# Designed miniproteins, single chains, continued (4): the designs that were tried, part 105

Each design is a single chain, and the fold is of that chain. pLDDT is the mean over its residues in the fold that is shown.

## One batch from the design tools (miniprotein)

Design m15873
Fold by ESMFold2-Fast:
Structure m15873 (fold): chain A 100 residues (1-100)
Amino acid sequence: SSDDQFQRQGNQTQNLANNTQDISNQNLQIAKNNGDQTAYDRAIDLQSQSSRVYTDTVMIQNQYTVRGRQTPQQGTDQFNRLTSQTNQIQSQSQQLRSSL
């Protein structure tokens, strides 16, 4: 069902956002050790963005699923946007790592 798909995607997005935070934390440590302030600031920004996506994903899941409500199309559309944003943040964090 669309609700089952929504929950599955939500869990995947949360896991991706959490992994992205781990990459950003590693990037912060490497940038600090190298004295690379630009990379450090970028890693903080990416970590902040990842935390926001994680929180928003949890909020949407709780709003539409925790109380046995069917997921409306608007909720699914918002979730798809958050998934795309998380994928972009993850890619940017990996690109930052490659530059360190």
Scores: mean pLDDT 78

Design m15874
Fold by ESMFold2-Fast:
Structure m15874 (fold): chain A 82 residues (1-82)
Amino acid sequence: LPPPEIESFSPEEAVEGAEEMVELAKKGAPKSEIAARGSGIMLGAMNDPELVKKIKEITDALLAGNIEEAEKLVEEMKKKVE
């Protein structure tokens, strides 16, 4: 069985995706679009459980309407990868 060819996200790419999710939420994007984007980033980052956890926390905060908290989580994530 050939292995699944899943594009792996670098930590920097996951941060960029998280920042894009925050911007979508600020622009009033549907929660379904935010959730789908978060799921895609988590799938790309699946080999890094800490990165997946942080993306999930950001996604959950945005789905709860807590954009300010999501921005803080993105900044913490940026500090970890830089």
Scores: mean pLDDT 75

Design m15875
Fold by ESMFold2-Fast:
Structure m15875 (fold): chain A 55 residues (1-55)
Amino acid sequence: SSDKEAMEDLLKKAIAYAKVDPAKAESVLDELEKKAKYYKVEEIVEKVRALKEKL
């Protein structure tokens, strides 16, 4: 769905920011986690948690 594609794009942006600007990566991941939980996309919730743990 378009919502899942948008969430995957946000995940890619967060991954890119994680190495350059961890604070910005964290804010993107926070918004993505909220959206993924709302739409119940468990795969993205798990990926967000894994990335946050490494920040």
Scores: mean pLDDT 81

Design m15876
Fold by ESMFold2-Fast:
Structure m15876 (fold): chain A 93 residues (1-93)
Amino acid sequence: SLKELQEMLEEFQRIYEELRDLLNPGELEEIDRIQKQLDELRARGADPEDIEIARMRMIGGYALMLYSRAYNDAEGVRERGNKFLSLLDEIRS
């Protein structure tokens, strides 16, 4: 499932890059806020693996949201989101 997670993350990164212009200012502010929080946690000695999982969740969440906006495919978003969360739970020790 790590290989499946990596393949899904590559697809989410591609979606995020292609559809980034659909992000509103409030979403850009939230992304910046989350990045700063992750940087602070890393500086305080948080587990790098936990930080990476949190980053993956952020990217995946925004990619799925952007996909939903572009394609109006709520069912596909739900299915992909459930699979993504399941794969993340498998790698979280």
Scores: mean pLDDT 77

Design m15877
Fold by ESMFold2-Fast:
Structure m15877 (fold): chain A 59 residues (1-59)
Amino acid sequence: MNPKIEELKKQIEKIEKIIAELRSRGDTVGVRVAEHELQLLKKNLEKLEKDPSAEPEPI
């Protein structure tokens, strides 16, 4: 069990909920920003799943 992977999964779930809220309000700009953040989180998750010893990039 890797706590970094668990945190990334929690952040992904949170962003997905935010995207749904933004879509319901018609906030297309907010959706694009949140989708970009979601992609970055998913890339970090994929990296950690391939190499659990790796740390996600800060910033």
Scores: mean pLDDT 77

Design m15878
Fold by ESMFold2-Fast:
Structure m15878 (fold): chain A 70 residues (1-70)
Amino acid sequence: MSAEELEALLEEALAREEEIRELLYKEAPELSREELEALHARMVAQARAALAAARAGDVERAIALALRAA
C-alpha cells in the first residue's frame, strides 16, 4: 500500500465519519452513548493523525495510527 492509496482511503473514511458513527452505535449497543462518543472521537483523531503521517510520506506510522483507529 502506497502513501497515496492510504491517503485516499483515510480521506474517504473521514468524509463518511457520520456513517461510521451510526454503525458503531449499532455494533456496540452494550457501550453507553458517552463511551461511544469518546471512542468515536478517539478514532477520528487517530485517523486524522494517520492521514497527516501518510501525507508526510511516513507510511509505517500512518498504518500504525490507522490500525489504532480501527
Scores: mean pLDDT 73

Design m15879
Fold by ESMFold2-Fast:
Parts: sequence; C-alpha cells; structure tokens
Structure m15879 (fold): chain A 56 residues (1-56)
Amino acid sequence: SKVDEATKLMIELAKEDGIEVSEDEARKAAQELLDENPDAPVETIALGAYERLKAK
C-alpha cells in the first residue's frame, strides 16, 4: 500500500539524517497525510509526513 511504501521511505530518510523515528510513528504520520491527500504520490506523502515529524 502507499502508506507502507511511504513509511519505509520515511524510516530510510530518518536513518540518513541520524534521527530516530519508530515505524508506528512514521506510519501514523504517513496515514494522516494520505487521508488528507489520497491521490498524492508515495514520495510526496513520505516527505510531507517526515517534515511533520521533524517539526514536532
């Protein structure tokens, strides 16, 4: 699913940035963004959700 793919991408981005993000936290953020923008591509969902997690 898009949320599963976005979650995986978010975890990879967090590893590259040296930030600890749980899979549950990433999945929740990705799902929230996908619910708001169901037609958005995986990359847009992942980047947007990841930015929301960093701003917290």
Scores: mean pLDDT 80

Design m15881
Fold by ESMFold2-Fast:
Structure m15881 (fold): chain A 65 residues (1-65)
Amino acid sequence: MIRTVTLKNGYTLVYNEEERSYSLVAPDGTVLGTLSIPEGATLEDAVEKAVKLGRENLPELNIEA
């Protein structure tokens, strides 16, 4: 199953439950990265990693899912 979460600043997290992965998508539709989620990790852990990955391109990544 694929789940989508819209974050502050127009970013989107796309979660694939079967593959245990999250993709961070910019407001323009550019995929910035795919994050592997270890077993037992939460969506909040994925959001925190996505914030760190995008920080170089955005001065303010205050993300609340």
Scores: mean pLDDT 62

Design m15882
Fold by ESMFold2-Fast:
Structure m15882 (fold): chain A 64 residues (1-64)
Amino acid sequence: SAAELRRLLEEKRQADERSLQYIKDRYTPEELEEMREKLAEAYAKGKISREQYERLMRMLEEAG
């Protein structure tokens, strides 16, 4: 599915050290927490899948 392909591509991007470093350098702990809240809201509203939500939350946790 398109959602599954998108998840695989996002997971591959997450493995990129440069992308992770960019998040660490750009966002404060407070901004990372705001992004976590926005992801939780998007998931609650059905705008993202549970799998997408869990992947993005893991990325933010690793960055913070």
Scores: mean pLDDT 72

Design m15883
Fold by ESMFold2-Fast:
Structure m15883 (fold): chain A 72 residues (1-72)
Amino acid sequence: MAAAEALGAAVARVDPRLGEEAEAAARLALEAGVPEERLRAIAAAAEAAADDRAGLLAALSELGRLILEALA
């Protein structure tokens, strides 16, 4: 499974709508030049967070930071 799909699936366990947005954001990150291995690490962190809302938010915050850095 691609890193973007894996991240979307992990977030969807908490909220299906957020899962769709997370997958779209991960796709945007790839287009912005974020390496796929960085997205795989974020997807793995989100998956490991499971029911931990704080851990999931941390993973999503890291995704946003990488997108902003890629655009700078």
Scores: mean pLDDT 78

Design m15884
Fold by ESMFold2-Fast:
Structure m15884 (fold): chain A 75 residues (1-75)
Amino acid sequence: DKEIEDLVKKMKEAKDPQQIIDYTTEAVNLAMEKKDFEKALKVLDEGIEIARKLGHPEAVAAMEAMKRVLLEKQA
């Protein structure tokens, strides 16, 4: 879980919307490989909140779309 924690740290330090998306996506994919769906959703929610606080609506929309796809795959 150190790899996911390192990616989340980079996500929190990122200011660029694409970097926030990229680090969030890498952390989500790693959590999914470990079959930790709850961790994947938590990371997505943290990425969405960071993008929202920094005023990146395009990044928020991209990650919300990713969350919807993830939820559909697990239904």
Scores: mean pLDDT 84

Design m15885
Fold by ESMFold2-Fast:
Structure m15885 (fold): chain A 97 residues (1-97)
Amino acid sequence: MEELLKEGERKLKEGNLEEAKKLYEKALEEAKKKNDLKGQAKALAALGDVYAEQGNLEEALKYYEEAGRLYVQIGDMEGAKKVQEKIEELKKKIEEK
């Protein structure tokens, strides 16, 4: 899982959004199979980053909100804070359109 997230981040930085999405979806499925809630939250936030880069702001919000819910559930307040900052940034962009 962690290696999939790192490879996905590399692809995202290269602008290879489709490959990044596939890697993050695979990371999410592995985390679900292992009942790894922190891994699920990380993968969901990463998918939100892909949708945000594609300009799909509504879809990005959905993924960030789900990631934030899981971070709060597991007590990872630092993860929850980072996702909340991304949500607030996206909401500002949506209001400007």
Scores: mean pLDDT 85

Design m15886
Fold by ESMFold2-Fast:
Structure m15886 (fold): chain A 79 residues (1-79)
Amino acid sequence: SRVEELALELERLLEEGAPEEEIRRVQRELAREIARENPEYSEEEVLKKLEDVRFAYELMNSDLSDEEKRKIAEEYRKE
C-alpha cells in the first residue's frame, strides 16, 4: 500500500539522517494517505501523532537518563 511505502521511506530517511525538510515532506505525505484511508481522522491529527512517535523515538535514542527522559516526555504531553 502507499501508506506502507511511505512508512518504509520515512524509516529509511530517519536511519540515514536525512535533512529535516525531506523527513517532514514524507511525514506530511504519510499523514495525508493515512487520513485518506481513515476519514474519521484529519490530516492534522495524523501528522501530530506521527510527530509524537518521532519525538518518542528520538527521546529513547538520546543519551539522557531515564529520569530526564520521563520529565521531557511529561512536559511534551502538556503541549
Scores: mean pLDDT 79

Design m15887
Fold by ESMFold2-Fast:
Structure m15887 (fold): chain A 107 residues (1-107)
Amino acid sequence: MTDLSGLELGDLHSGEQLARALEALVAAARYRGLSDAEIAERLAKALEAIEAGEAVEALQARAPDGLEAVMARLAAEMKKRGILKPSKELAEKGDIKGLLELLRSTS
């Protein structure tokens, strides 16, 4: 059984590493029975909170299952790369594939 608490995010140096981290999160969430739409909605909420200026640590403290904690960290990295707005738009549309392609395009 895939344990979300065991999902390790290494150094997110590149868009490829960030995309792989999102793929791992999506796979773990799907294994737990979440739809792509539910995963995208939760990610969109994390992106909105980070855009509003909430701290990653505060969001992680509210994440009982670890999934939202991983999403908060990914959202913060998207903000640091200047892609928060397009990432949020893709997540709001449920376009996980488009989001992965966007992340891979970032250096």
Scores: mean pLDDT 74

Design m15888
Fold by ESMFold2-Fast:
Structure m15888 (fold): chain A 123 residues (1-123)
Amino acid sequence: NAAEEEARKKEKEEKKKELLLKKGQWNDLLLLAIEAGVSNEVIDLINKRIEELWEKYAELDENLTEEEKKNLKELFEKMLEGVKKILETHSTPIAPEVQEKLKELIENEDIDSAKKLLEEILK
């Protein structure tokens, strides 16, 4: 059935777009987390989510795999530089309760709430 083939192709393309949007949101969250000086454990959790989204995207489109790998590598290099800069400039640690709340939000994939919390810390 040609209509079923087109529907599956459309669903696949929509899923790819959703994965790219989610990856972008997690990348933005990672940059905010680095700037806010969150624990390495929180940074590792965000990175793991980015890697999982990239792997799911790569399964759907092998032609974009090398660009996605390059983008992830560049983001990781920026993350390491950001962590170094924050360690030199921030003397006040984020409260353990706030770190635990960030972990909970990340594990629940509540990007919007995690982003809001980080933006509040950066004020």
Scores: mean pLDDT 73

Design m15889
Fold by ESMFold2-Fast:
Structure m15889 (fold): chain A 67 residues (1-67)
Amino acid sequence: GSVAEQFRAAAEALRKGDVEAAIEHLTRALVLMGVSEEDAKKGARSFVAMGPETAARRAEQGAELAA
């Protein structure tokens, strides 16, 4: 899927409390944007550490910017 699709899926996973799925989708988005898989996983974990509400809102913003 596109970067926008991955960010949107991450936001949905965060709202459902599925942190593992959110990390997977955020990692895929970052890899599609040119980040290495290792750094993308670290970035995804830091993103979720902002808390589910803030992370979901920012993932939605990422989807809009990548559209």
Scores: mean pLDDT 84

Design m15890
Fold by ESMFold2-Fast:
Structure m15890 (fold): chain A 65 residues (1-65)
Amino acid sequence: SSSTVPAAFGLELRVRREELGLSVRELAERAGVSPKTVSDYENGRRTPSEETYERLLRALEEAAA
């Protein structure tokens, strides 16, 4: 299990979301967070908790499937 959120996570999150053709709102809905929260993470304004980080990764994987 991962116990650390990478410093570059916000940039990686935005790149993966855009590659999948997802809007900020769509990723937020899939991950169960607000669109503002996704934008804050993508812009490096905030770092997610481990639980939120895993939820975001799951949402990206589900969207890619």
Scores: mean pLDDT 78

Design m15891
Fold by ESMFold2-Fast:
Structure m15891 (fold): chain A 67 residues (1-67)
Amino acid sequence: ATDAEILSGVADIYLGIANLALSKGDFDGAIEDYRKAIELYRQAGDETGVRIAEENLKKAEELKKKA
């Protein structure tokens, strides 16, 4: 695996953990883990991963404002 493949793989793990946190109503935990996923996807050059994580981050931030 390349460094980029490893970074994308770790980002996928953070994205999954963030999605789980969001499903439990842990908006702060979800936001932190989505931000970590975005950073790792950016380092990997994974534009699709960045977009997905940013869309989910926006949703988590909107839900937190309503809570």
Scores: mean pLDDT 87

Design m15892
Fold by ESMFold2-Fast:
Structure m15892 (fold): chain A 106 residues (1-106)
Amino acid sequence: KKEEAEKYYQKGLEALRQGNLDEAIENFKKAIELDPKNAKAYYNLGRAYFLQGKYDEAIKWYEKAIEIDPDNVAAWYNLGLAYEKKGDFEKAVEWGRKAIEAARRR
């Protein structure tokens, strides 16, 4: 049910707001399982992993978010930031430039 997916997504957002990152990840994964087209759930799953310092996982989920919703400018910027946190400054600049292009498409 999309209604059930939305409930798990909202639980994930509340957990993320409280800094309960493992609970946020669990709830966002459940939201995605119930609605695999929920780009916002992929984006916020990436954010939860980013906040845990798990930058490879963050990159994976941000890439899925932009695949579903290429107009999610925040996902493009956060991809660049995740690469910066890994010390990959060349990719950080590349994804930052793509974020500017994504913003212009709006």
Scores: mean pLDDT 87

Design m15893
Fold by ESMFold2-Fast:
Structure m15893 (fold): chain A 59 residues (1-59)
Amino acid sequence: SERDELLREIGRRLRGIGLAIDAGLAVGKGKLEEAEELKKRALEEGATEEEIEKAIEAF
């Protein structure tokens, strides 16, 4: 249904944002290889490069 598709899209966006936050935390801890993998996964889940950059800047 349209509602179920919307909820799936919201869930995907939330996962992408969570991965972007995890990437920012990994950069803050100096775990650069882990951060690059998390950035790739965030982009795959629909996070933007700007969202990832802002998450990194927050930490």
Scores: mean pLDDT 83

Design m15894
Fold by ESMFold2-Fast:
Structure m15894 (fold): chain A 62 residues (1-62)
Amino acid sequence: SIQEKIDELIKKIEEALKNGDVEKAREYFQELLDLMDKYGVSEEERKEILERIEKLANEYTK
């Protein structure tokens, strides 16, 4: 499902950030944005997902 694909990409972003691989995290983030656009994820769901990613970036890149 689309939700499983989103969750998989978020997990990959988190793993890349934990490993200090900011470049891979950016690549997975772009894939996530493209996936949300392709499947018409609602603006509300998009905001929640982006907030989750921002929290992860703040946690692991400081």
Scores: mean pLDDT 82

Design m15895
Fold by ESMFold2-Fast:
Structure m15895 (fold): chain A 66 residues (1-66)
Amino acid sequence: MSEEDVERIVEGARRVAETLPKEFALQMLDHAKAEVEELMKQGKLSEELGKKAIEELDRIKAEVEA
């Protein structure tokens, strides 16, 4: 998985968060974070890229909660 793949996942999550009601947006963001964590656990995604993806998803989640 490349940096571009991570950027696409984060961009997709941001667009979903902007279009869905808050409750559904938060659920989708939690699901996306769980997928990133699982990919890191399986060794399919580097810890560095995975941490960056989780940080960006957490920022989007904070924005949705605000």
Scores: mean pLDDT 78

Design m15896
Fold by ESMFold2-Fast:
Structure m15896 (fold): chain A 73 residues (1-73)
Amino acid sequence: MREELEEIVREAQERVREIGRRLGADPELVEEFQRAIEEAGREALRLGVPPEEFRRAMEDAVEMFERYVEALA
């Protein structure tokens, strides 16, 4: 479970970085979102959230980040 959650965190952080780079987002904003994703992973592990549920939450978070950055442009 821990390893699965760690993989999901890494995937989400990488997607946020790629989106941020593609859209020219503020590096500080990208770092803030990556930290939020890491914190969400720690919380998910603490609460025993199933990996599949956590993956969906991270997909939603990445989509929210992309929309947020687009709105700033």
Scores: mean pLDDT 83

Design m15897
Fold by ESMFold2-Fast:
Structure m15897 (fold): chain A 65 residues (1-65)
Amino acid sequence: GKVVRVEITKLPAVDLATGKVYEPGTVLTLADPRFTSDGNITGTLVDTGNPVLLGGDGVRILEVR
């Protein structure tokens, strides 16, 4: 699957399993990220295995593998 490292730049990301919030400036590594119909991004956090939700316009792509 696709692995993408991203920096959050605008709105916080949310861990959908725990409710943990990742603030702007945080770098996340996502497995199999995809856009939702609402323009958000979902994916699986590689470090925890948890699903995450983040804003599609508030993200800077750092690396794609």
Scores: mean pLDDT 83

Design m15898
Fold by ESMFold2-Fast:
Structure m15898 (fold): chain A 57 residues (1-57)
Amino acid sequence: EEEKWLEAEKHFRRASQALADGNVEEAAKHAAEGMKLLGLDPKTGEILMRRVAERLA
C-alpha cells in the first residue's frame, strides 16, 4: 500500500524537523505514528528518536 508508505514518510519528515527544532517529544510522536502506519512497533520509533537526539546533543 504505497499510500501508507507516503503518509509514514511525511510523519518521519515531521519527526526530523521537530528533532532539528529541539522538540524530542514531538519527534518521538511522529516517528511512532510513521512506524505504526508501516505495521511496525511504534515504541521502536520512539526509542530510536530519543537515541538520535542524545547523539546529536
Scores: mean pLDDT 79

Design m15899
Fold by ESMFold2-Fast:
Structure m15899 (fold): chain A 65 residues (1-65)
Amino acid sequence: DKKLKELEKQLEELKAERDAKLLDLQSRMNAGTITLDEAQARLKEINALNKQIQELEKQIKELKE
């Protein structure tokens, strides 16, 4: 199914973006190169990506049946 494959690709891309942002945030926090306010803003972005991932995973699950 082409549509299912496209959604799975979008899911992989969103997860990769989330993981990259989380790794960068953790690295900067450990190095002390980021302010608490900037870290909170980045966490908000990561949380938004997690919400999008959950919604897309639900859609994929529904399409498999």
Scores: mean pLDDT 84

Design m15900
Fold by ESMFold2-Fast:
Structure m15900 (fold): chain A 68 residues (1-68)
Amino acid sequence: SRRDRADELFAQGVAAFTAGKLELAREYFEESIRIDPENRAAWRALGEVYAKLGKFDEAEEYYKKAEA
């Protein structure tokens, strides 16, 4: 149940990111991570969102979490 919801949120985040909706993608990825903090793909994706927004320090922190 929780895992399924986290996976759905992640998929919606990917769709939003692909559509260039960076704020929406960020919100979906952040909510997915709150439910499933072990999803390394979601942490990496959040890093990519912050990099696209020019927030490189935040992007680096999220990439580190993806590697943990």
Scores: mean pLDDT 87

Design m15901
Fold by ESMFold2-Fast:
Structure m15901 (fold): chain A 67 residues (1-67)
Amino acid sequence: MLEYFNKVLRELSEKAEERKEERLEWAKKNMKGKSDEEITELLIEYNKKLFKEKGEEALKVFEKLLK
């Protein structure tokens, strides 16, 4: 689960490499001990922050991987 989320963050942040580690670290801290439903909510909320930088493309990649 957590590793899968890390992959999503890496793809979403390819052009924002400087922040890649911060995003992965956020996932590790916030995903531990969460249920699938809670994890999905957290991923969507976090993705909304990336949305401003990569816009619609980042959101679509995330939604596709959660499906």
Scores: mean pLDDT 61

Design m15902
Fold by ESMFold2-Fast:
Structure m15902 (fold): chain A 72 residues (1-72)
Amino acid sequence: MLQEFLDIVEKEGKKYGMSEEAKKYIDKAKEALKKGDKQSAAQYLSAAINSMPDEVKQKVIEKMQQLVAERG
């Protein structure tokens, strides 16, 4: 589900306005995931979310929770 979380973060961030910091962390998370480094990918994803405005962060978290609920 880490790829799906990345897709949510990128989509919601793009929709509501993403900082250059968040974009860089998303790019690093994608690179780490391509290399199979799930630990680094998760850390970069967390950093991207934490660099977003609180209102965007809330919406991203809600979408991630919805995905987990729908797939569980």
Scores: mean pLDDT 79

Design m15903
Fold by ESMFold2-Fast:
Structure m15903 (fold): chain A 59 residues (1-59)
Amino acid sequence: MKELSKEEREKIQKEIDEIIVKLLDEADKKGWSREETEEKIKKEIEKKFGKEILDYLIS
């Protein structure tokens, strides 16, 4: 993906929301810090969407 369409952004955003909810629940159960939880979220996004999407989101 060189450029994100409106449809693609919406889809990615929904998936990210799901990842966040899942990892927040896991963080609560395992006692992760906020920083560790953020790192887990970034890693999951990279795995699912690739580094390009992660870089796009954090820019």
Scores: mean pLDDT 75

Design m15904
Fold by ESMFold2-Fast:
Structure m15904 (fold): chain A 64 residues (1-64)
Amino acid sequence: SMATALSALHELSKVDPELAKKLEEAYKAKDAERIKELVEEAVRQGLLSEKQGKDLEEALLSAL
């Protein structure tokens, strides 16, 4: 699951490196609400599918 989440984050960094960096910083800060907001933003902008966003969110939150 974490490997799949890291793959999705890596793909996001190719199209929106700033958003990917913000997600990494939110994860390091253990800011669950910020992680959710940033993942929802990526899905809303079409950078991640709804499934990719849900899988990424669940993996990052479970690793907090």
Scores: mean pLDDT 80

Design m15905
Fold by ESMFold2-Fast:
Structure m15905 (fold): chain A 97 residues (1-97)
Amino acid sequence: NEELIKLAEEELKKNKETGKVSLPPGLTEAEFYEILAEIAEKKGDLESAEAFREMAELLRELLENREPVTWTPEEAKRRSDIFDRAAEALKKLTKEI
């Protein structure tokens, strides 16, 4: 949705200027990261797009409040890697806006 992309880009510009994160009205964090993935993909940054989609899926899992959270070392590393990769992608995208 092009309208949601514009709202997400406006929010990234505000975050760059003020250091504050606000979600566009009506969006979850997972939906916001899905839109960031679309923005990255349109810019040809497929690596960042994949990172954002992985983060969106992780946030969706957290939002669904799945029980119980018993982490294997492998699962803890997977989630840490997703978070770090998405954070780097967000930092890159925010600098480009």
Scores: mean pLDDT 73

Design m15906
Fold by ESMFold2-Fast:
Structure m15906 (fold): chain A 97 residues (1-97)
Amino acid sequence: MDLAQAGLAFLQGDFDKAIEYYEKVIEQDPNNYQAWLNLGNVYYAKGDFDKAIEAYEKAISLDPRNESAWRNLAKTYEDKGDLEKAKKVRDELEKIS
């Protein structure tokens, strides 16, 4: 199962391999919110904030109560310098917490 392999690659710092494995998981099950969340985490670690945001937003669309996705989305907007969007994301997180 590619999800476990993707997680291991990410932990080892092999971000490109982690992306490849998560993309395979998403191709098999595009509604796997955990794969989208983890794909966002890999893009964030690479500094690809726009791709991280897209993946986190997809994870939230599949599981709107996933606090980790909301927290990571807010952090990504902060690190990108979009403080207004970061605040809106945090305000939404407080409503589901």
Scores: mean pLDDT 86

Design m15907
Fold by ESMFold2-Fast:
Structure m15907 (fold): chain A 68 residues (1-68)
Amino acid sequence: SLPMPSEEEFLKGIERFLELLEKEGVEEAAKLARQALEYFKQGKYDEAYKLLNQALREYIKHLDAKAA
């Protein structure tokens, strides 16, 4: 089994996700991911995860629209 991601790996994951959202022009999801990154850097993990989940939902909607 793979080990749990470190705090550094989670930070890099959020940063890469934000770069993807900005590149794809998913403005609402990018906004939410930026807020999640800031809360994560502050150690506010619960708030970061709430915002990250919202960003993921917006990105999924974008992918569904792009696939249609």
Scores: mean pLDDT 79

Design m15908
Fold by ESMFold2-Fast:
Structure m15908 (fold): chain A 69 residues (1-69)
Amino acid sequence: MEERIAELGRRQVDALAAGKFDEAGRIGSELLPLGAEYAAKHYKLTDDQLENLAKVLNIPVEEVKKLQE
């Protein structure tokens, strides 16, 4: 997970540096759900935060709660 987020983040920075703004935007869209999944697994979140992450990941809030252990 972390390695994939780091790799996509680096690719987004490289795309921005090359002036490929459309590609950088697309990579950002891929990073958002990965960052949300990482937060759900590693941070202790409130019910409101879990509900918001469920919307980003497009899964039931019950599944996001399972990621919290």
Scores: mean pLDDT 73

Design m15909
Fold by ESMFold2-Fast:
Order: sequence, then C-alpha cells, then structure tokens
Structure m15909 (fold): chain A 58 residues (1-58)
Amino acid sequence: MEEKRKERIDRAVALVRRGTPLTLEEIAQAVGFDSVEEFEEEIRKRYGKTLEELRAEA
C-alpha cells in the first residue's frame, strides 16, 4: 500500500514540475485521491513539504 501511494504522490510532483495549470484538487483527482486533505498529508509525509512548495522548487 505504501508503494502504491508513493507512486501516486511522485506522479503529482511530476505534474507540478511540468508546469501544469491544474489546481491542487484537480491534481489530487488525476492521481487517484478522493480527498485533497489526505493527498496533502501524504505529500508532507513523503517530501516534508506541501505540493505548492515543491512546485516553487521547479
């Protein structure tokens, strides 16, 4: 289960690094999360940062 969630989170990070115009909610849905809150928690656990912070690094 951890590996599957990691893959989804990595895909989300790849999308923001591509400069996607998608909102946080749209990115969460695109990678298979039903909850934006859960999605943000998983990103923070994996990367120690928010998706917005990761996007700023790209």
Scores: mean pLDDT 75

